# Ledger of designs, part 4: designed miniproteins, single chains, continued (5)

Each design is a single chain, and the fold is of that chain. pLDDT is the mean over its residues in the fold that is shown.

## One batch from the design tools (miniprotein)

Design m16107
Fold by ESMFold2-Fast:
Structure m16107 (fold): chain A 90 residues (1-90)
Amino acid sequence: MTPLPTMPDDNSVAGVVTERAGDKATVDAVVTVDGKKYRVTLEVDLTPDGDGYAATGTVTLDGVEYAISGVALTDPRTGATVFAGTATKK
């Protein structure tokens, strides 16, 4: 299957891991829901998945709770761990 070039713009998360403590990570992230962008600090739970990690968490934006699901991958060239995922309204 050909990869689609666009993630859903209405419910997306992108960020960088700033801190790790075992199976938990702190992510400096931008969450986009309904065309609005929110800059937030997320705490996510990491589970090893191949060359990276599956990541899950929750965030409350403007009084509405969202479930966060995504992946964290370490760039071997820079050592930075990046996060990409989706936000789903609970």
Scores: mean pLDDT 74

Design m16108
Fold by ESMFold2-Fast:
Structure m16108 (fold): chain A 82 residues (1-82)
Amino acid sequence: KKREEEEREKIKKELKEYIEELKKKVGDEPAVKKAVEEMLKNIDDLIDQLEENGLSPEEALKEAKNLIEILFEEVKELVEEK
């Protein structure tokens, strides 16, 4: 129990830091702020889904970072389009 909770908290912390770094790269646009808030709200569900698919916490972090990068690229395209 304790190891799983500690690893999960570590993953959440790393994902939050990663999202904040990507936000700085894309800029401080309203669309970016919305995307960041939605990602942060759904981090628990995202990690749970990846673990349900048989991924380890480390693999879940890696996959979550990849998904976050894709979402930020999409947000960047939307910002550039406007």
Scores: mean pLDDT 71

Design m16109
Fold by ESMFold2-Fast:
Structure m16109 (fold): chain A 94 residues (1-94)
Amino acid sequence: SEKEFELVRWAVNLAASNLTVEEILKRFNEKYPELNIKSFDELVEKAKELGISEVEIDSTALYIANILGLSPDDPRVRVAAAVLLIEYELEKKK
């Protein structure tokens, strides 16, 4: 859908930016202030709470990495993948 494309675009742009993992998390918290995620570990716990598996994060990281020509093991790519999946679940519940 068009909304799914917008979520993917935002996540890809986060990974493509010269932002640190901490700066990506800050941008995520500005968009979703109620979540107040302080670390990547808290982001993974939130993903798990929403039913998102590690396999889904890995697959999404590979997808973003392929778009950007980066490694799927890049921490920025992995945090962007988790952010995308969390946003998708939050939008689905609206």
Scores: mean pLDDT 80

Design m16110
Fold by ESMFold2-Fast:
Structure m16110 (fold): chain A 68 residues (1-68)
Amino acid sequence: PVPLASDEEVRAMLEAMIRDLQARGATPAQIRDALAHFIAWLRDVEGLSEEEVARVERIAAELFAELS
């Protein structure tokens, strides 16, 4: 698995993904679903540890709350 450098770097990556989806006209529900699928892919395909998955989930939840 690829180690994530910092919470700030992970946040910036997820924020860029959210902005790209918004630019494509995605709804908040579609953005939430896309983030959930990305996190599931990190767990199931990339093999991230439960600790790293939880970290990404926390940052994604914080970002989504700020956009709501």
Scores: mean pLDDT 76

Design m16111
Fold by ESMFold2-Fast:
Structure m16111 (fold): chain A 62 residues (1-62)
Amino acid sequence: IKLSGEELLLILGIPGNVTKEKLIKAGLSEERAQAIIDEFDLDKDGYLDTLEVMFLVAMQLS
């Protein structure tokens, strides 16, 4: 999944663990928030921790 620079900045602005609820509150659609969690939640815990967010950013810069 390819993210826009705007979406990356919104994600990086979220404090703590990135949940679907926090992504929606930050300005992402419910569908887009779900897609991001489904793609990058490697632990299947329902949220993205700091390391998963850094991995997401690294993949978008490659």
Scores: mean pLDDT 77

Design m16112
Fold by ESMFold2-Fast:
Structure m16112 (fold): chain A 100 residues (1-100)
Amino acid sequence: SKLEEALELLEKIAERLEKEFKDDPEVQKRVKEIKELLEKAKESDKEKAIELLIKILLIAQESLLYAYEKNPNDEEVKKFIKELQEELDKLQELIDEIRE
């Protein structure tokens, strides 16, 4: 299902953020929040799961902005953030399709 696909994509995004910013306590805190909301989404009905997915998407976007601003001269971090932003854009498309 598209909902399961969105949940799997979010799990991968959270794992990539956790791995890349292992030493950043703010990013680690946001990843923990994403994982907790993701588990709630898996146990929720479709309507509630969609609301939680939108909330997770916003937290992920804010995490990328934070990481970008903290690492303004790191070209590897910039490339990683660009790749992850493309995954978040795919997630937004999946959420829009689930809501149709």
Scores: mean pLDDT 84

Design m16113
Fold by ESMFold2-Fast:
Structure m16113 (fold): chain A 97 residues (1-97)
Amino acid sequence: SEKRRKAASLLAAAGIAGTAAVFYLEQGKVDEAVRDFEIARDLMVEAAKLAGNEDGAKEIEELGQRGVDLVRSGAPVEEVVKAFKEMVDAGAKAIDA
């Protein structure tokens, strides 16, 4: 229960970081977008590990890295947002296991 509450708080913080990353990306601020997306990824990985879901943590890390790679390669904003939404969905699923 306590670990689950902390994991949920980490996911909420990751959501805030991800929202900030999208805002920066829409402004063409790639370095700031990458920084905040990496923060979102790392917070979600911590949440999954805290919930005892090591497989979920690995999935989140891989999805988050793909999103960062898409930002750095200049992929369309829509593809980057979709990749990070998949990471968010994986994070939510990881703490509900």
Scores: mean pLDDT 85

Design m16114
Fold by ESMFold2-Fast:
Structure m16114 (fold): chain A 74 residues (1-74)
Amino acid sequence: MSRISRMSDEEIKEILREMIERGEEITVSSVAKRLGVSKGTASKILKKYRDFILEVQVELGVKALVEAVEKVLG
């Protein structure tokens, strides 16, 4: 398995959260650069932390989306 020898799981979650809160697009390339890992490792990280990423994105993205939808459909 690809090993993340540079940082802990908690550090990875922190960095992913920061990226999402900044409105950065969560891509293999952006994650690879942010974590200092290969694109292959970044792809595995995205797959491993998919549920966490989605949860944070939903919490941050849904607020604006719900407001926009209510104004259009209400």
Scores: mean pLDDT 73

Design m16115
Fold by ESMFold2-Fast:
Structure m16115 (fold): chain A 90 residues (1-90)
Amino acid sequence: SEEDLREAERGVERLLRTAREYEGSSSQEVAQALADTVEEMVSESKSREVAESLGAAGQRAIAAVLADGHGSVLDHVEASARDLLERVRE
């Protein structure tokens, strides 16, 4: 739905903003900031499906930061986010 798309779009933008904000920080600090952002967005979500998808995208980004280092987090967030947005779009 359009509402779900807008919620997902805002969530994605917020995740990307958090990743950019913590650019140059340790991978642990970036991962923690992403986890906090995801938890906040999921708790505020009105759509179960969007909340689950944002949670999954966030977990993937956190795993990437911890495994591959800070530089890959934006790519993983963007990839997961684009998949989410295409899924909820009509």
Scores: mean pLDDT 71

Design m16116
Fold by ESMFold2-Fast:
Structure m16116 (fold): chain A 80 residues (1-80)
Amino acid sequence: GEEHREQAKNILEGLIKELKRRGVISEEESKELLELVRNDLEKAIERLEELAKKHSDDPEVVHAIESVIKSARALLEASG
């Protein structure tokens, strides 16, 4: 339902804010990703998956991105 979709958006926004706080992404990338979470959730997840690939040399960053995406996808699947 809508509650699962909203929870998925909330955890993705939390991840984006954390990545910005740690300097993994720029202010502009953070703004773009937050806009995608609101307007195009599938595109937001795709961009985060691409970001994990870009940072493949940093296992902590990859793990953080992949674990949140997995949780978000599970919530979206449960909502359908």
Scores: mean pLDDT 84

Design m16117
Fold by ESMFold2-Fast:
Structure m16117 (fold): chain A 94 residues (1-94)
Amino acid sequence: SIEELYKEAGELAEKLLTASREEVEELLRKFEEIGLKIAELANDPETAKKIKELVEKARELALKENKMGEALYYVFEAMGLVQELVDKYKKEKE
């Protein structure tokens, strides 16, 4: 199921590339939820905290500052952390 969660996270990140302002909050919330589930499976609370901080920065930039390009930068940084968690989980078979 971590592979399914990883695929879903990638699909949500891709949807954010073309998202309307009304869709951004819900897509970021779902992306955060899935990233945190992956971090829980990988037993990595420090990376979970980093994912939360990056998504919160993306939310602030997109919704308060209307800086969607900068928000996407933070989303894809969080996606990089999600990939590291998936690789860690697969190596350890947790």
Scores: mean pLDDT 85

Design m16118
Fold by ESMFold2-Fast:
Structure m16118 (fold): chain A 93 residues (1-93)
Amino acid sequence: MEELRHKAVLLLVAAGVLFSGALSSKDPEERVELAKAAAELALEAVRLAVEAGDLELAEEAIKELEKAAKREKLPESKEILEKALKEAKEILE
């Protein structure tokens, strides 16, 4: 269980860095790829957190996805993040 929590935390930190990179990128292609990678890492963090029984950590990962989706203005990246957010909420249920 502790190993899953540790991995979830590391994935969430990595996702945060990639979300920041996506928001600061002026290249639409790079922005989409960074958002996609960040969403995948955040979703895996939610899955591992739930598997570890750490619902608080899962909720924090969902909040980070929600924050990223809210800040994103590029339609394609926003769609990717909103889809990931929906999946993350379904995992927590």
Scores: mean pLDDT 86

Design m16119
Fold by ESMFold2-Fast:
Structure m16119 (fold): chain A 71 residues (1-71)
Amino acid sequence: MEEIQRRYAEAAARAAEALAAKDYERALAYVEEIAALHLEYLERQGKLTEERRAEIERQLAEVKAELAALA
């Protein structure tokens, strides 16, 4: 569990750095990693449902569209 939280924090920090550098392709890669880690966290907690998965995937698609528009 602690390892997932550490990886999440690291990915979030790197995403912020990429956004500050206007490196939207790198930011996109880290956002995808963050979404994957969130899904893994929910699965390990026994809280991953199809509804939660769909919501996270929808939010990821929206963020990807925003970043693509900025690139």
Scores: mean pLDDT 80

Design m16120
Fold by ESMFold2-Fast:
Structure m16120 (fold): chain A 85 residues (1-85)
Amino acid sequence: SEEKRKLFDEMLEIQSRAEKLLKEIEANPNATPEEVKRARNLYLQIQELVRKASTSSVEEQKKLLDEIRGLLAELEAIYDRVKAR
């Protein structure tokens, strides 16, 4: 399915972005240990949801994508706070 491929490709792009954000948070000396731990947990959750999506239906992929977007938004919020310090 073309739609299934497009949804999964978007999830992989989000996972790649999340990995970059995590590495930047971990490398920033202004990040607290709690923020680093939260960022790692968010990234691991994104990886798990992307893994589930690879064998999911289109309807399930849409639901997983919405959840993945929410986790990315939380990770971006941590990144923005840490970068602003």
Scores: mean pLDDT 90

Design m16121
Fold by ESMFold2-Fast:
Structure m16121 (fold): chain A 65 residues (1-65)
Amino acid sequence: MEKARALAERMKKTAERVLSPEQSEEFKARLEEILEDHRNAEDPYAEVSRLGEQRLAELLAQQQA
């Protein structure tokens, strides 16, 4: 969990730099959900990485619209 939480914190900082404030807050909320849902998973880091990167890409695509 510590590595997964550290990854989420790094991803939140990236989101603050590349997303609008509104999308950044949405992304942070989604990362907290992913962490909570997967806190007892075998590899929470892999789940946060996979699902977090997917959501960040979706939000970046929305900014182009």
Scores: mean pLDDT 79

Design m16122
Fold by ESMFold2-Fast:
Structure m16122 (fold): chain A 89 residues (1-89)
Amino acid sequence: MNDEMAVFEKLVEEAKERLEKAGIDPSKFSPLKQVLIVIVSELENVPLSEAAKRSEEELLEKLREVLRANDDEAGLRQLERMVEISKKL
């Protein structure tokens, strides 16, 4: 199994649990969007329900913006790898 796929699957399970705990149905979103909702919610200090209103593309661009602003090259590489993995699922 691809180690990066295993990491992505773990992030999806953790995101699913957080969404369910917040009263949000994770099945309404793609696995990638589930992960992005949780990350953007934490980064912006907004409720999961507010982050969930954005499209997957809007969430991706926001996360890329934050990572670039923090010179987080490792985070940017990890994000792009998650995007590529999600396209294969």
Scores: mean pLDDT 81

Design m16123
Fold by ESMFold2-Fast:
Structure m16123 (fold): chain A 120 residues (1-120)
Amino acid sequence: SMEDIEKARKLLEEIRKILAELQNDFDEGKVTLERLEEAVERIRKLMDELLSIFEKIADPETVEKIKKLVDEIREQLEAMLEAFRAGDKEAMRAHLARVSENVLKLEEIIDEIELKKQKE
């Protein structure tokens, strides 16, 4: 439904806001482990809600593609936490960038679903 599509867009907007805040905090040297863990947990919960919506609005093949992107995002979030614990700032930046790139891919998928829905 269009309501589910709008809900998915709002969840993606919230995820993007969290990622932008993390990038800003990282650039300002304000990232703490506690804050990073809280942000990762928030993103994980939003991703779970987003996946539930995609399972309602997308075909099974598209859902499998989305599940792979969500799993990659989860893996990159865990790798980002590990990089932070290791003091590896470059690895942390790389994993944060990868998460942002995969979130954009999810946004592209929702745009395709919306376009198809508008034509039906």
Scores: mean pLDDT 87

Design m16124
Fold by ESMFold2-Fast:
Structure m16124 (fold): chain A 92 residues (1-92)
Amino acid sequence: SLLDQLQKLAQQILAEIRKAMAEKTPLDFQKTYRVEELLTKIMRLVDAQQNPTARQLILEIMRALQEALKEGVGISDEVIQLLEQMLELLEG
C-alpha cells in the first residue's frame, strides 16, 4: 500500500541519518538547501492530502535531521535520493 511504501522510505531515511551521524558526514550547505526544498514540497502535499500518518513520518524525519545539523553532521546523497523518492510517491 502507499502507507507501507511511505513507512519503508521513512525508516530508510532515518537509518541513513543515523549512519551519517555515526560516520560524521561533513556539512554541505547546498545539500542542506536541497533537503529543505524537498521537505517543504513533501509537507505541502501531505497537508493537502490530509494524511496524519504521513505528516507524523515527515515530522520524525525533520526532527532527526535537525538533531544531525545541531551536532554539525551533514546530509548524505542517500537521504536526498530517498526524499526525492518519497516526493515522487506522494505526487502519484
Scores: mean pLDDT 85

Design m16125
Fold by ESMFold2-Fast:
Structure m16125 (fold): chain A 99 residues (1-99)
Amino acid sequence: SLATLERLLREHAETDGAKALLYRLIGLLRKARGAPGEEEILAELRAFAEKYNLMPLLDAMEEVALIEDDEELEKAVEELWEKYRSELEALYQKLLAEE
């Protein structure tokens, strides 16, 4: 559920900070690909992105999640962090404000 996703991301944010949210979201997209429940996970991620005004970031993360080479994946994740740092830091603060 969206509430479960928000709780898990908040727990990671409290421990690892805003950049860890990006790695966690991309990891969820990669795990969902071709798995049972892929459509449900993608729908929850889309609802999350719409709630927090992160649709351009979600679109970019979906493209990055298709990268199979680990070095290219790491570079693409770092480029997304630099590009969307302000949005991710705002998300981090919003998640920490919700119990």
Scores: mean pLDDT 76

Design m16126
Fold by ESMFold2-Fast:
Structure m16126 (fold): chain A 88 residues (1-88)
Amino acid sequence: GERATEAAERAIRLGDELAELGKDSPKVVLGGGVVAGLAGIILGVNKHVGFPDEEAARLAERLADRARKGIEKLKEGDYDGAYEAAIG
C-alpha cells in the first residue's frame, strides 16, 4: 500500500537525482536510471498485483539506499564507485 508507494517514489527521486548530478558521466546516468527504473517497476507491481507492502517497501528502500550511496560517492569525485553503488 502507501508505505511501498512512498518508498518507491523516494527511490525514483533519488535515482533521478543521481543521474542529474552525474550527468557528465554516462555510467552514473545509467546507474541512476537503473535505480529509478527498478523502483518504477516496484511501484507498478504494487499498484496492480497486490505485492506484499512490507517486501515491496524493503526492496524500494534498498534501491533508495543504493542511490544515496551513489550520490555520496559522486560528491567525493568517485564516479566508478557511484555507478557500482547504484547497480548493487
Scores: mean pLDDT 83

Design m16127
Fold by ESMFold2-Fast:
Structure m16127 (fold): chain A 71 residues (1-71)
Amino acid sequence: SIEKKIRERAEVHFYVASKLREIGDEIDAELLGTEVPKKSEEEQKREEEEAYERSLKLAEEEFKKMEEEKK
């Protein structure tokens, strides 16, 4: 089903975004030469939930575009 494929793509988008964020945090720490203030566990969880929601919307938009390209 399309819904299953959208969820699978959302998981991929979320995973990639999470990895890019980790890399970005490492680069920022290197460039600033300082400890970046650690976000609270609640803030991290909320950001992850928001990131997943965005990934889901991106996956939905991607599949909508792909369907239009098939025509």
Scores: mean pLDDT 71

Design m16128
Fold by ESMFold2-Fast:
Structure m16128 (fold): chain A 71 residues (1-71)
Amino acid sequence: HMEKQKRLEEARKRGYELAKKLIDEGKSFTEILRALTEEASRLLQYYKDPELARAFLEGGLEAIKEYIKKK
């Protein structure tokens, strides 16, 4: 139970960091979404855990939201 929560938090951080990296590199919104969904699909296929894929996407969206507010 607690181990699953830690894995979900790490997935969120990974999604956030990926989106942040792409934003900092000047990638378009479409490119960022494509990269996030591609990696989320890989997580789903590898771990067979949709909660990890969802947490990853949540992290990515959080970074995008923060960027919009800062800009």
Scores: mean pLDDT 80

Design m16129
Fold by ESMFold2-Fast:
Structure m16129 (fold): chain A 94 residues (1-94)
Amino acid sequence: SSMEEIKKKAEEAIKKLYEEAKKGAEEDPVQSFRDAAKKALELAREDAETALAFGVLAEGFKGAERAAQEDKEKGLEVLEESYKKALELLDQLA
């Protein structure tokens, strides 16, 4: 695939993980963010070109899990910032 196709597929996956994590947070934010972090880490291991973006997403979602243990709203803020950062890194791929 071209780099543009790789970026588009990764962007769709990142957006899907973020939306699923947000939806799951309505029931259990800690578990939802933990599951999302695991999925992001698995994706980071599948493709070398997008590994950094998914790795940062996974680390950020682990941060969201930790924050959500004390405050769901803080967890959601960390989740959104991690999502934005991962998209920024993906956009920087040549």
Scores: mean pLDDT 88

Design m16130
Fold by ESMFold2-Fast:
Structure m16130 (fold): chain A 79 residues (1-79)
Amino acid sequence: MMSLVEQLNELTERLRKEVERLKEQNDADGILELAEKGREELKKLVKENPPKTLEEAHALFRLLAEISEGEVEADILKK
């Protein structure tokens, strides 16, 4: 059974790998779409299992940071 921390960390790793792939393809719109999907998945996970520990809160913050970085990188790529 996967913990909330494991689920959040796996989503963060998947998002990072996909952002790098889309950056290589110069696909800013793809990165923005991926970030939106990441935010939706994060909302679902938190609604089902709200963070109860500092470890869980930190994992949630890492995912939010990764999503936000992707959005900024996509905006830079569009210029």
Scores: mean pLDDT 81

Design m16131
Fold by ESMFold2-Fast:
Structure m16131 (fold): chain A 92 residues (1-92)
Amino acid sequence: SAKEKAREIIKKFIDEVEASLPTLRQEAIKAAKEDPEKAERIRNYLQALEDVLRDMAEKAKELGDEELYNRATRLQDEVRAAIKEIEELLKK
Protein backbone atom coordinates (compact mmCIF):
# COMPACT_ATOMS: atom_id res chain seq x y z
CA SER A 1 0.00 0.00 0.00
CA ALA A 2 1.01 3.67 -0.33
CA LYS A 3 1.30 4.03 3.47
CA GLU A 4 3.56 0.95 3.69
CA LYS A 5 5.77 2.35 0.88
CA ALA A 6 5.98 5.74 2.63
CA ARG A 7 6.92 4.06 5.93
CA GLU A 8 9.65 2.01 4.20
CA ILE A 9 11.14 5.14 2.54
CA ILE A 10 11.21 7.00 5.90
CA LYS A 11 12.73 3.96 7.65
CA LYS A 12 15.45 3.59 4.98
CA PHE A 13 16.34 7.29 5.26
CA ILE A 14 16.51 7.15 9.08
CA ASP A 15 18.62 3.95 8.92
CA GLU A 16 21.07 5.67 6.51
CA VAL A 17 21.33 8.82 8.70
CA GLU A 18 21.92 6.70 11.85
CA ALA A 19 24.71 4.84 10.02
CA SER A 20 26.43 7.94 8.55
CA LEU A 21 26.05 10.58 11.30
CA PRO A 22 28.89 9.33 13.61
CA THR A 23 31.38 9.44 10.69
CA LEU A 24 30.20 12.91 9.56
CA ARG A 25 30.54 14.22 13.14
CA GLN A 26 34.10 12.84 13.44
CA GLU A 27 35.09 14.31 10.04
CA ALA A 28 33.64 17.72 10.99
CA ILE A 29 35.50 17.78 14.34
CA LYS A 30 38.79 16.94 12.59
CA ALA A 31 38.09 19.47 9.81
CA ALA A 32 37.34 22.25 12.34
CA LYS A 33 41.03 22.08 13.39
CA GLU A 34 42.65 21.36 9.98
CA ASP A 35 40.24 22.68 7.31
CA PRO A 36 37.65 25.15 8.70
CA GLU A 37 36.01 25.63 5.27
CA LYS A 38 35.30 21.87 5.09
CA ALA A 39 33.88 21.98 8.64
CA GLU A 40 31.54 24.83 7.57
CA ARG A 41 30.37 22.77 4.54
CA ILE A 42 29.60 19.79 6.81
CA ARG A 43 27.80 22.12 9.28
CA ASN A 44 25.66 23.50 6.40
CA TYR A 45 24.88 19.93 5.30
CA LEU A 46 23.86 19.02 8.88
CA GLN A 47 21.59 22.10 9.05
CA ALA A 48 19.82 20.93 5.86
CA LEU A 49 19.67 17.38 7.29
CA GLU A 50 17.94 18.70 10.45
CA ASP A 51 15.17 20.19 8.25
CA VAL A 52 14.74 16.88 6.35
CA LEU A 53 14.60 14.93 9.64
CA ARG A 54 11.89 17.30 10.92
CA ASP A 55 9.84 16.58 7.76
CA MET A 56 10.42 12.81 8.19
CA ALA A 57 9.28 13.03 11.83
CA GLU A 58 6.06 14.81 10.77
CA LYS A 59 5.38 12.16 8.09
CA ALA A 60 6.05 9.33 10.57
CA LYS A 61 3.59 10.95 13.02
CA GLU A 62 0.94 11.20 10.25
CA LEU A 63 1.46 7.47 9.55
CA GLY A 64 1.04 6.69 13.28
CA ASP A 65 4.55 5.19 13.44
CA GLU A 66 5.72 6.15 16.95
CA GLU A 67 9.04 4.27 16.61
CA LEU A 68 10.05 6.13 13.41
CA TYR A 69 8.85 9.43 14.93
CA ASN A 70 10.98 8.87 18.05
CA ARG A 71 14.02 7.83 15.98
CA ALA A 72 13.71 10.89 13.70
CA THR A 73 13.37 13.31 16.65
CA ARG A 74 16.36 11.67 18.41
CA LEU A 75 18.44 12.14 15.23
CA GLN A 76 17.33 15.80 15.08
CA ASP A 77 18.70 16.27 18.63
CA GLU A 78 21.96 14.49 17.69
CA VAL A 79 22.37 16.61 14.53
CA ARG A 80 21.69 19.81 16.51
CA ALA A 81 24.30 18.77 19.12
CA ALA A 82 26.84 18.09 16.34
CA ILE A 83 26.19 21.52 14.77
CA LYS A 84 26.73 23.23 18.15
CA GLU A 85 29.99 21.31 18.75
CA ILE A 86 31.30 22.26 15.27
CA GLU A 87 30.35 25.94 15.82
CA GLU A 88 32.14 26.01 19.20
CA LEU A 89 35.30 24.48 17.67
CA LEU A 90 35.24 26.97 14.76
CA LYS A 91 35.19 29.90 17.27
CA LYS A 92 38.56 28.77 18.69
Scores: mean pLDDT 88

Design m16132
Fold by ESMFold2-Fast:
Structure m16132 (fold): chain A 99 residues (1-99)
Amino acid sequence: SKIKVLIVGAGPSGTQAAVQFKKEGAEVTLVDIDPHNLDLARQAPVDEVIQASEEDLPRYIKNFDLVISGNPRVLQTARRLGVKAAGTPQDGLDLVKKM
């Protein structure tokens, strides 16, 4: 089974991170509220794209093995839910290699 990674933010930084995680063999989902970012993300090599608000994130986070976000509040929520979390793609990639 593949490691499931949720990347919060489907803009250029999120899509670039997605490419890195796909290279490591992960199953990658991008989530954003912005429809323009989601349309760009659907053109990237990702497994799924989700439109969700910050309030909805806890509902999705539990379905993943790792969450990547530059938002400290999202990282705190993931850790509270027992899901691994990283504030940078590099920290997340280092975690994936140990999983």
Scores: mean pLDDT 86

Design m16133
Fold by ESMFold2-Fast:
Structure m16133 (fold): chain A 75 residues (1-75)
Amino acid sequence: GTLRTAPVIEVLSPTKVVIGAGSRDGLRLGDEVTILSKTGATKGTVVEVGPTTSVVELEKPIDTHTGLIATWYSA
């Protein structure tokens, strides 16, 4: 698999973000995505997939802002 990255483009809540990657980037419902922040890496799960954007539910609240980097592995 190939490591991929996309920006957080919208913050819906401390546990819910929109990332600039979707099904065209190989993301699927239930996929694990990791958000990188100054305090460390936080895992999340894709709960909604669009063609070019996805909604990610984080395992815990973090200091969320646009410009954080999301990472995942594509097949």
Scores: mean pLDDT 83

Design m16134
Fold by ESMFold2-Fast:
Formats: C-alpha cells, structure tokens, sequence
Structure m16134 (fold): chain A 113 residues (1-113)
C-alpha cells in the first residue's frame, strides 16, 4: 500500500502559548481522515522533546507533547495510507490547561512509494 507523510509547523502556536505567560505549555494534534485513506501514525515534537507518537489503522489519531520553555519550534507529522486521502489536522496550544491558540487545516494526500 502507498504511504504519504505530511509535516505541519506549529511554531506560531507555541509562541502564542508562551506569550500567555502560564505553564505548562502543551501542544495537542488531532488528525482525522475525511475520505480516501487510513491514519497509521501521528507524531508531535518540539525542540528538546522526544516525539509523542500515536499509531493506528483507523480514521482518527491524537498525540500531544509538553513544550519546554526554551523550545522555538514544534511540528506535527501525519502518516497516511491510501492513494487519495483527505485529512483534517487540528493543532491546539494550551497554557496551564487553557486553550490559547488553535489552527485547523484540511489537506489532500497523494500517496507515493
């Protein structure tokens, strides 16, 4: 089966959460296949963290990571199996358990070998 990997920059959300001045800072990613494929992996990472990984074979995956105070960059990486998948990714940045900023994107994945 064909697999595709897409990476999304979440660094702007991390900056907004840091600007709120409360800790801990947490980044959550939710990936959902709307059509055409299956989610096999969702990975969330930031500078200085090990990746938080969620794996499956269904339509939905959730992963999150605590953001270190000195982290400047964060990203979410989605691996999809399928040839014509439509995927919705929601990124949410929290400070002290409060949602500070969110970003939602829908993208089409063309699986390549």
Amino acid sequence: MKKAEVTFDASELVEKAKAAGAEPIYLRATAEVLDGGKLIRLEVRADGTAPAVSEGDGKELVAGVRIPPDAKRAEARVTVEGENATVKLRLEAYADGKLIASKEETFEVKAEE
Scores: mean pLDDT 80

Design m16135
Fold by ESMFold2-Fast:
Structure m16135 (fold): chain A 76 residues (1-76)
Amino acid sequence: GSLLEQAEEYYRRAREALAAGDLRGAAEHFKRAAELYFDLNPERAGELLDVAGTLYALLGDLEAAREVGKRAKELR
C-alpha cells in the first residue's frame, strides 16, 4: 500500500495497543506512524511523536521520550 495507508495502519495498531494497556506497543506504533507522516503531514507527525514521548515517559524510558520530543519540535 501507499505510505499513507501504512501510516494509518500503524496509527490503528497504536490505538488498539492503548485500548489494551500496552503503552510500549502504542509508543512504538505512534513513532512508526509519525515517521511515515514526516513528508506527507509534518504537523501530524509531530503530534504523534508528542504522544509517543508521553507514553515513553510514563514507561520511565526517558531517553526514548527525549529523542521523540526533540524530533517533534523540529517538525514545528
Scores: mean pLDDT 86

Design m16136
Fold by ESMFold2-Fast:
Structure m16136 (fold): chain A 64 residues (1-64)
Amino acid sequence: SKEDLLRAIDLAIEKYKETSPVMAEELERLKEEFEKNNVTDLDEGYRRLQEAIDRARAKEAAAA
């Protein structure tokens, strides 16, 4: 479950690192929080993933 979430984050980082550096940076930050065990609750982890994606997209829209 946690490993599946981390793998999904890794795949998203790889996908977006060329097209959206902001998205990739937000996702890398979230991954680091999981690796440091700052986020141990999976429900919070999934919510934070969605929020990171939404925030990155909002920043891209604001920069456009």
Scores: mean pLDDT 77

Design m16137
Fold by ESMFold2-Fast:
Structure m16137 (fold): chain A 87 residues (1-87)
Amino acid sequence: MSREELEARLAEARAALARARAAGDRRGEAEALGEIAVLLAELGRFEEAERYLREAVALYRELGDREGVFEIEVEVGVAVLRNVVLG
């Protein structure tokens, strides 16, 4: 994806996070935080990506969702590797 497409998707993910928080949708909040982490990693913003990943993992753990923890850690890891190895 282009950098402009990644930035646009990041803005959409942040809007989704705000909506999930306003609705009290804990799972939607975790999913939005995870998407933000993946997009930040794809943009090479690794320190920010780690912060959002940590928040998403904490929420998935509160929800008892071990699969969600595993999936988001893998997705962020793949995004980091894609940016570092192929960028």
Scores: mean pLDDT 84

Design m16138
Fold by ESMFold2-Fast:
Structure m16138 (fold): chain A 70 residues (1-70)
Amino acid sequence: LKKEFEEKVKLGEEYEKLAEREPDPERRSQYYRQSYQYYLEASKLAEELGDLESAREMVNKAVSSAILSM
C-alpha cells in the first residue's frame, strides 16, 4: 500500500510536469487527465493507509489537474 501510494503520487507528478511543458492544448489536456487519475488513485490508497491528510492533499491535486484539463 505505501509503496503503491508513492508510485501513484510520482506518476501524477510526472504527468502534471509533462502537461506544464506541453505546448499543444489537446495533448496538455490529456496529460492533466492522466495526472488527475493518478492523484485520485493515490488519494484512495492514502485513505486505506489511514493518512487522511495525504488523502485530502491528493484530492486537491486531482481537482486542480481536472480544472486545468478543461
Scores: mean pLDDT 83

Design m16139
Fold by ESMFold2-Fast:
Structure m16139 (fold): chain A 88 residues (1-88)
Amino acid sequence: SPTRLSPQQQAEVDLAIATMEAALAKRLLPKYIEEKDVEGLEWFVKAYERAVEAARQARDAGVPGADEILRQMEKDLEEAKKALEEVK
């Protein structure tokens, strides 16, 4: 049986991985802000940038729910960028 992922299935997997990484980063965000950890906040921004890109690719591939995930990730990215600028 073919085990190769379709483009839509690949986009769904990529979105799941990026969303998990972003969720982990979000749990650490209060600590990064408290400690004024610029490197940690930069990592958080990068994690959300990857999640936004994965969500855009998933939307373009027709993955159900990708539009809602994209909107949420774009909002979280904007908040992470604001936190980074306040700590720098």
Scores: mean pLDDT 83

Design m16140
Fold by ESMFold2-Fast:
Structure m16140 (fold): chain A 97 residues (1-97)
Amino acid sequence: GMSLREHAERLIRIVRELTDEFVATGDPEVAERLLNVLRSIITELEEAGVPKEDIERFRKLLEEVEKAAQNKDYDALRKTVDEIIELVREAVERLEA
């Protein structure tokens, strides 16, 4: 199967593509797909043993993504998604350390 890092980078590419599509279209179906991929990432990190405190931080950022998407605040959406991506990479690096 795929390594954790390779799997994470694939999901990050999907997140970036869905973010770009949502910013371009404002389509709520695209927003729902984006939120579902982010929820899946958080669940996989929790199952991989990422500390509860980090998972709680991810969940708060997910709520900010949901709020930004509902408000069509595309600048806040991009900023929060980029923060989630950085934290995902950091969490994966710590798990592989």
Scores: mean pLDDT 88

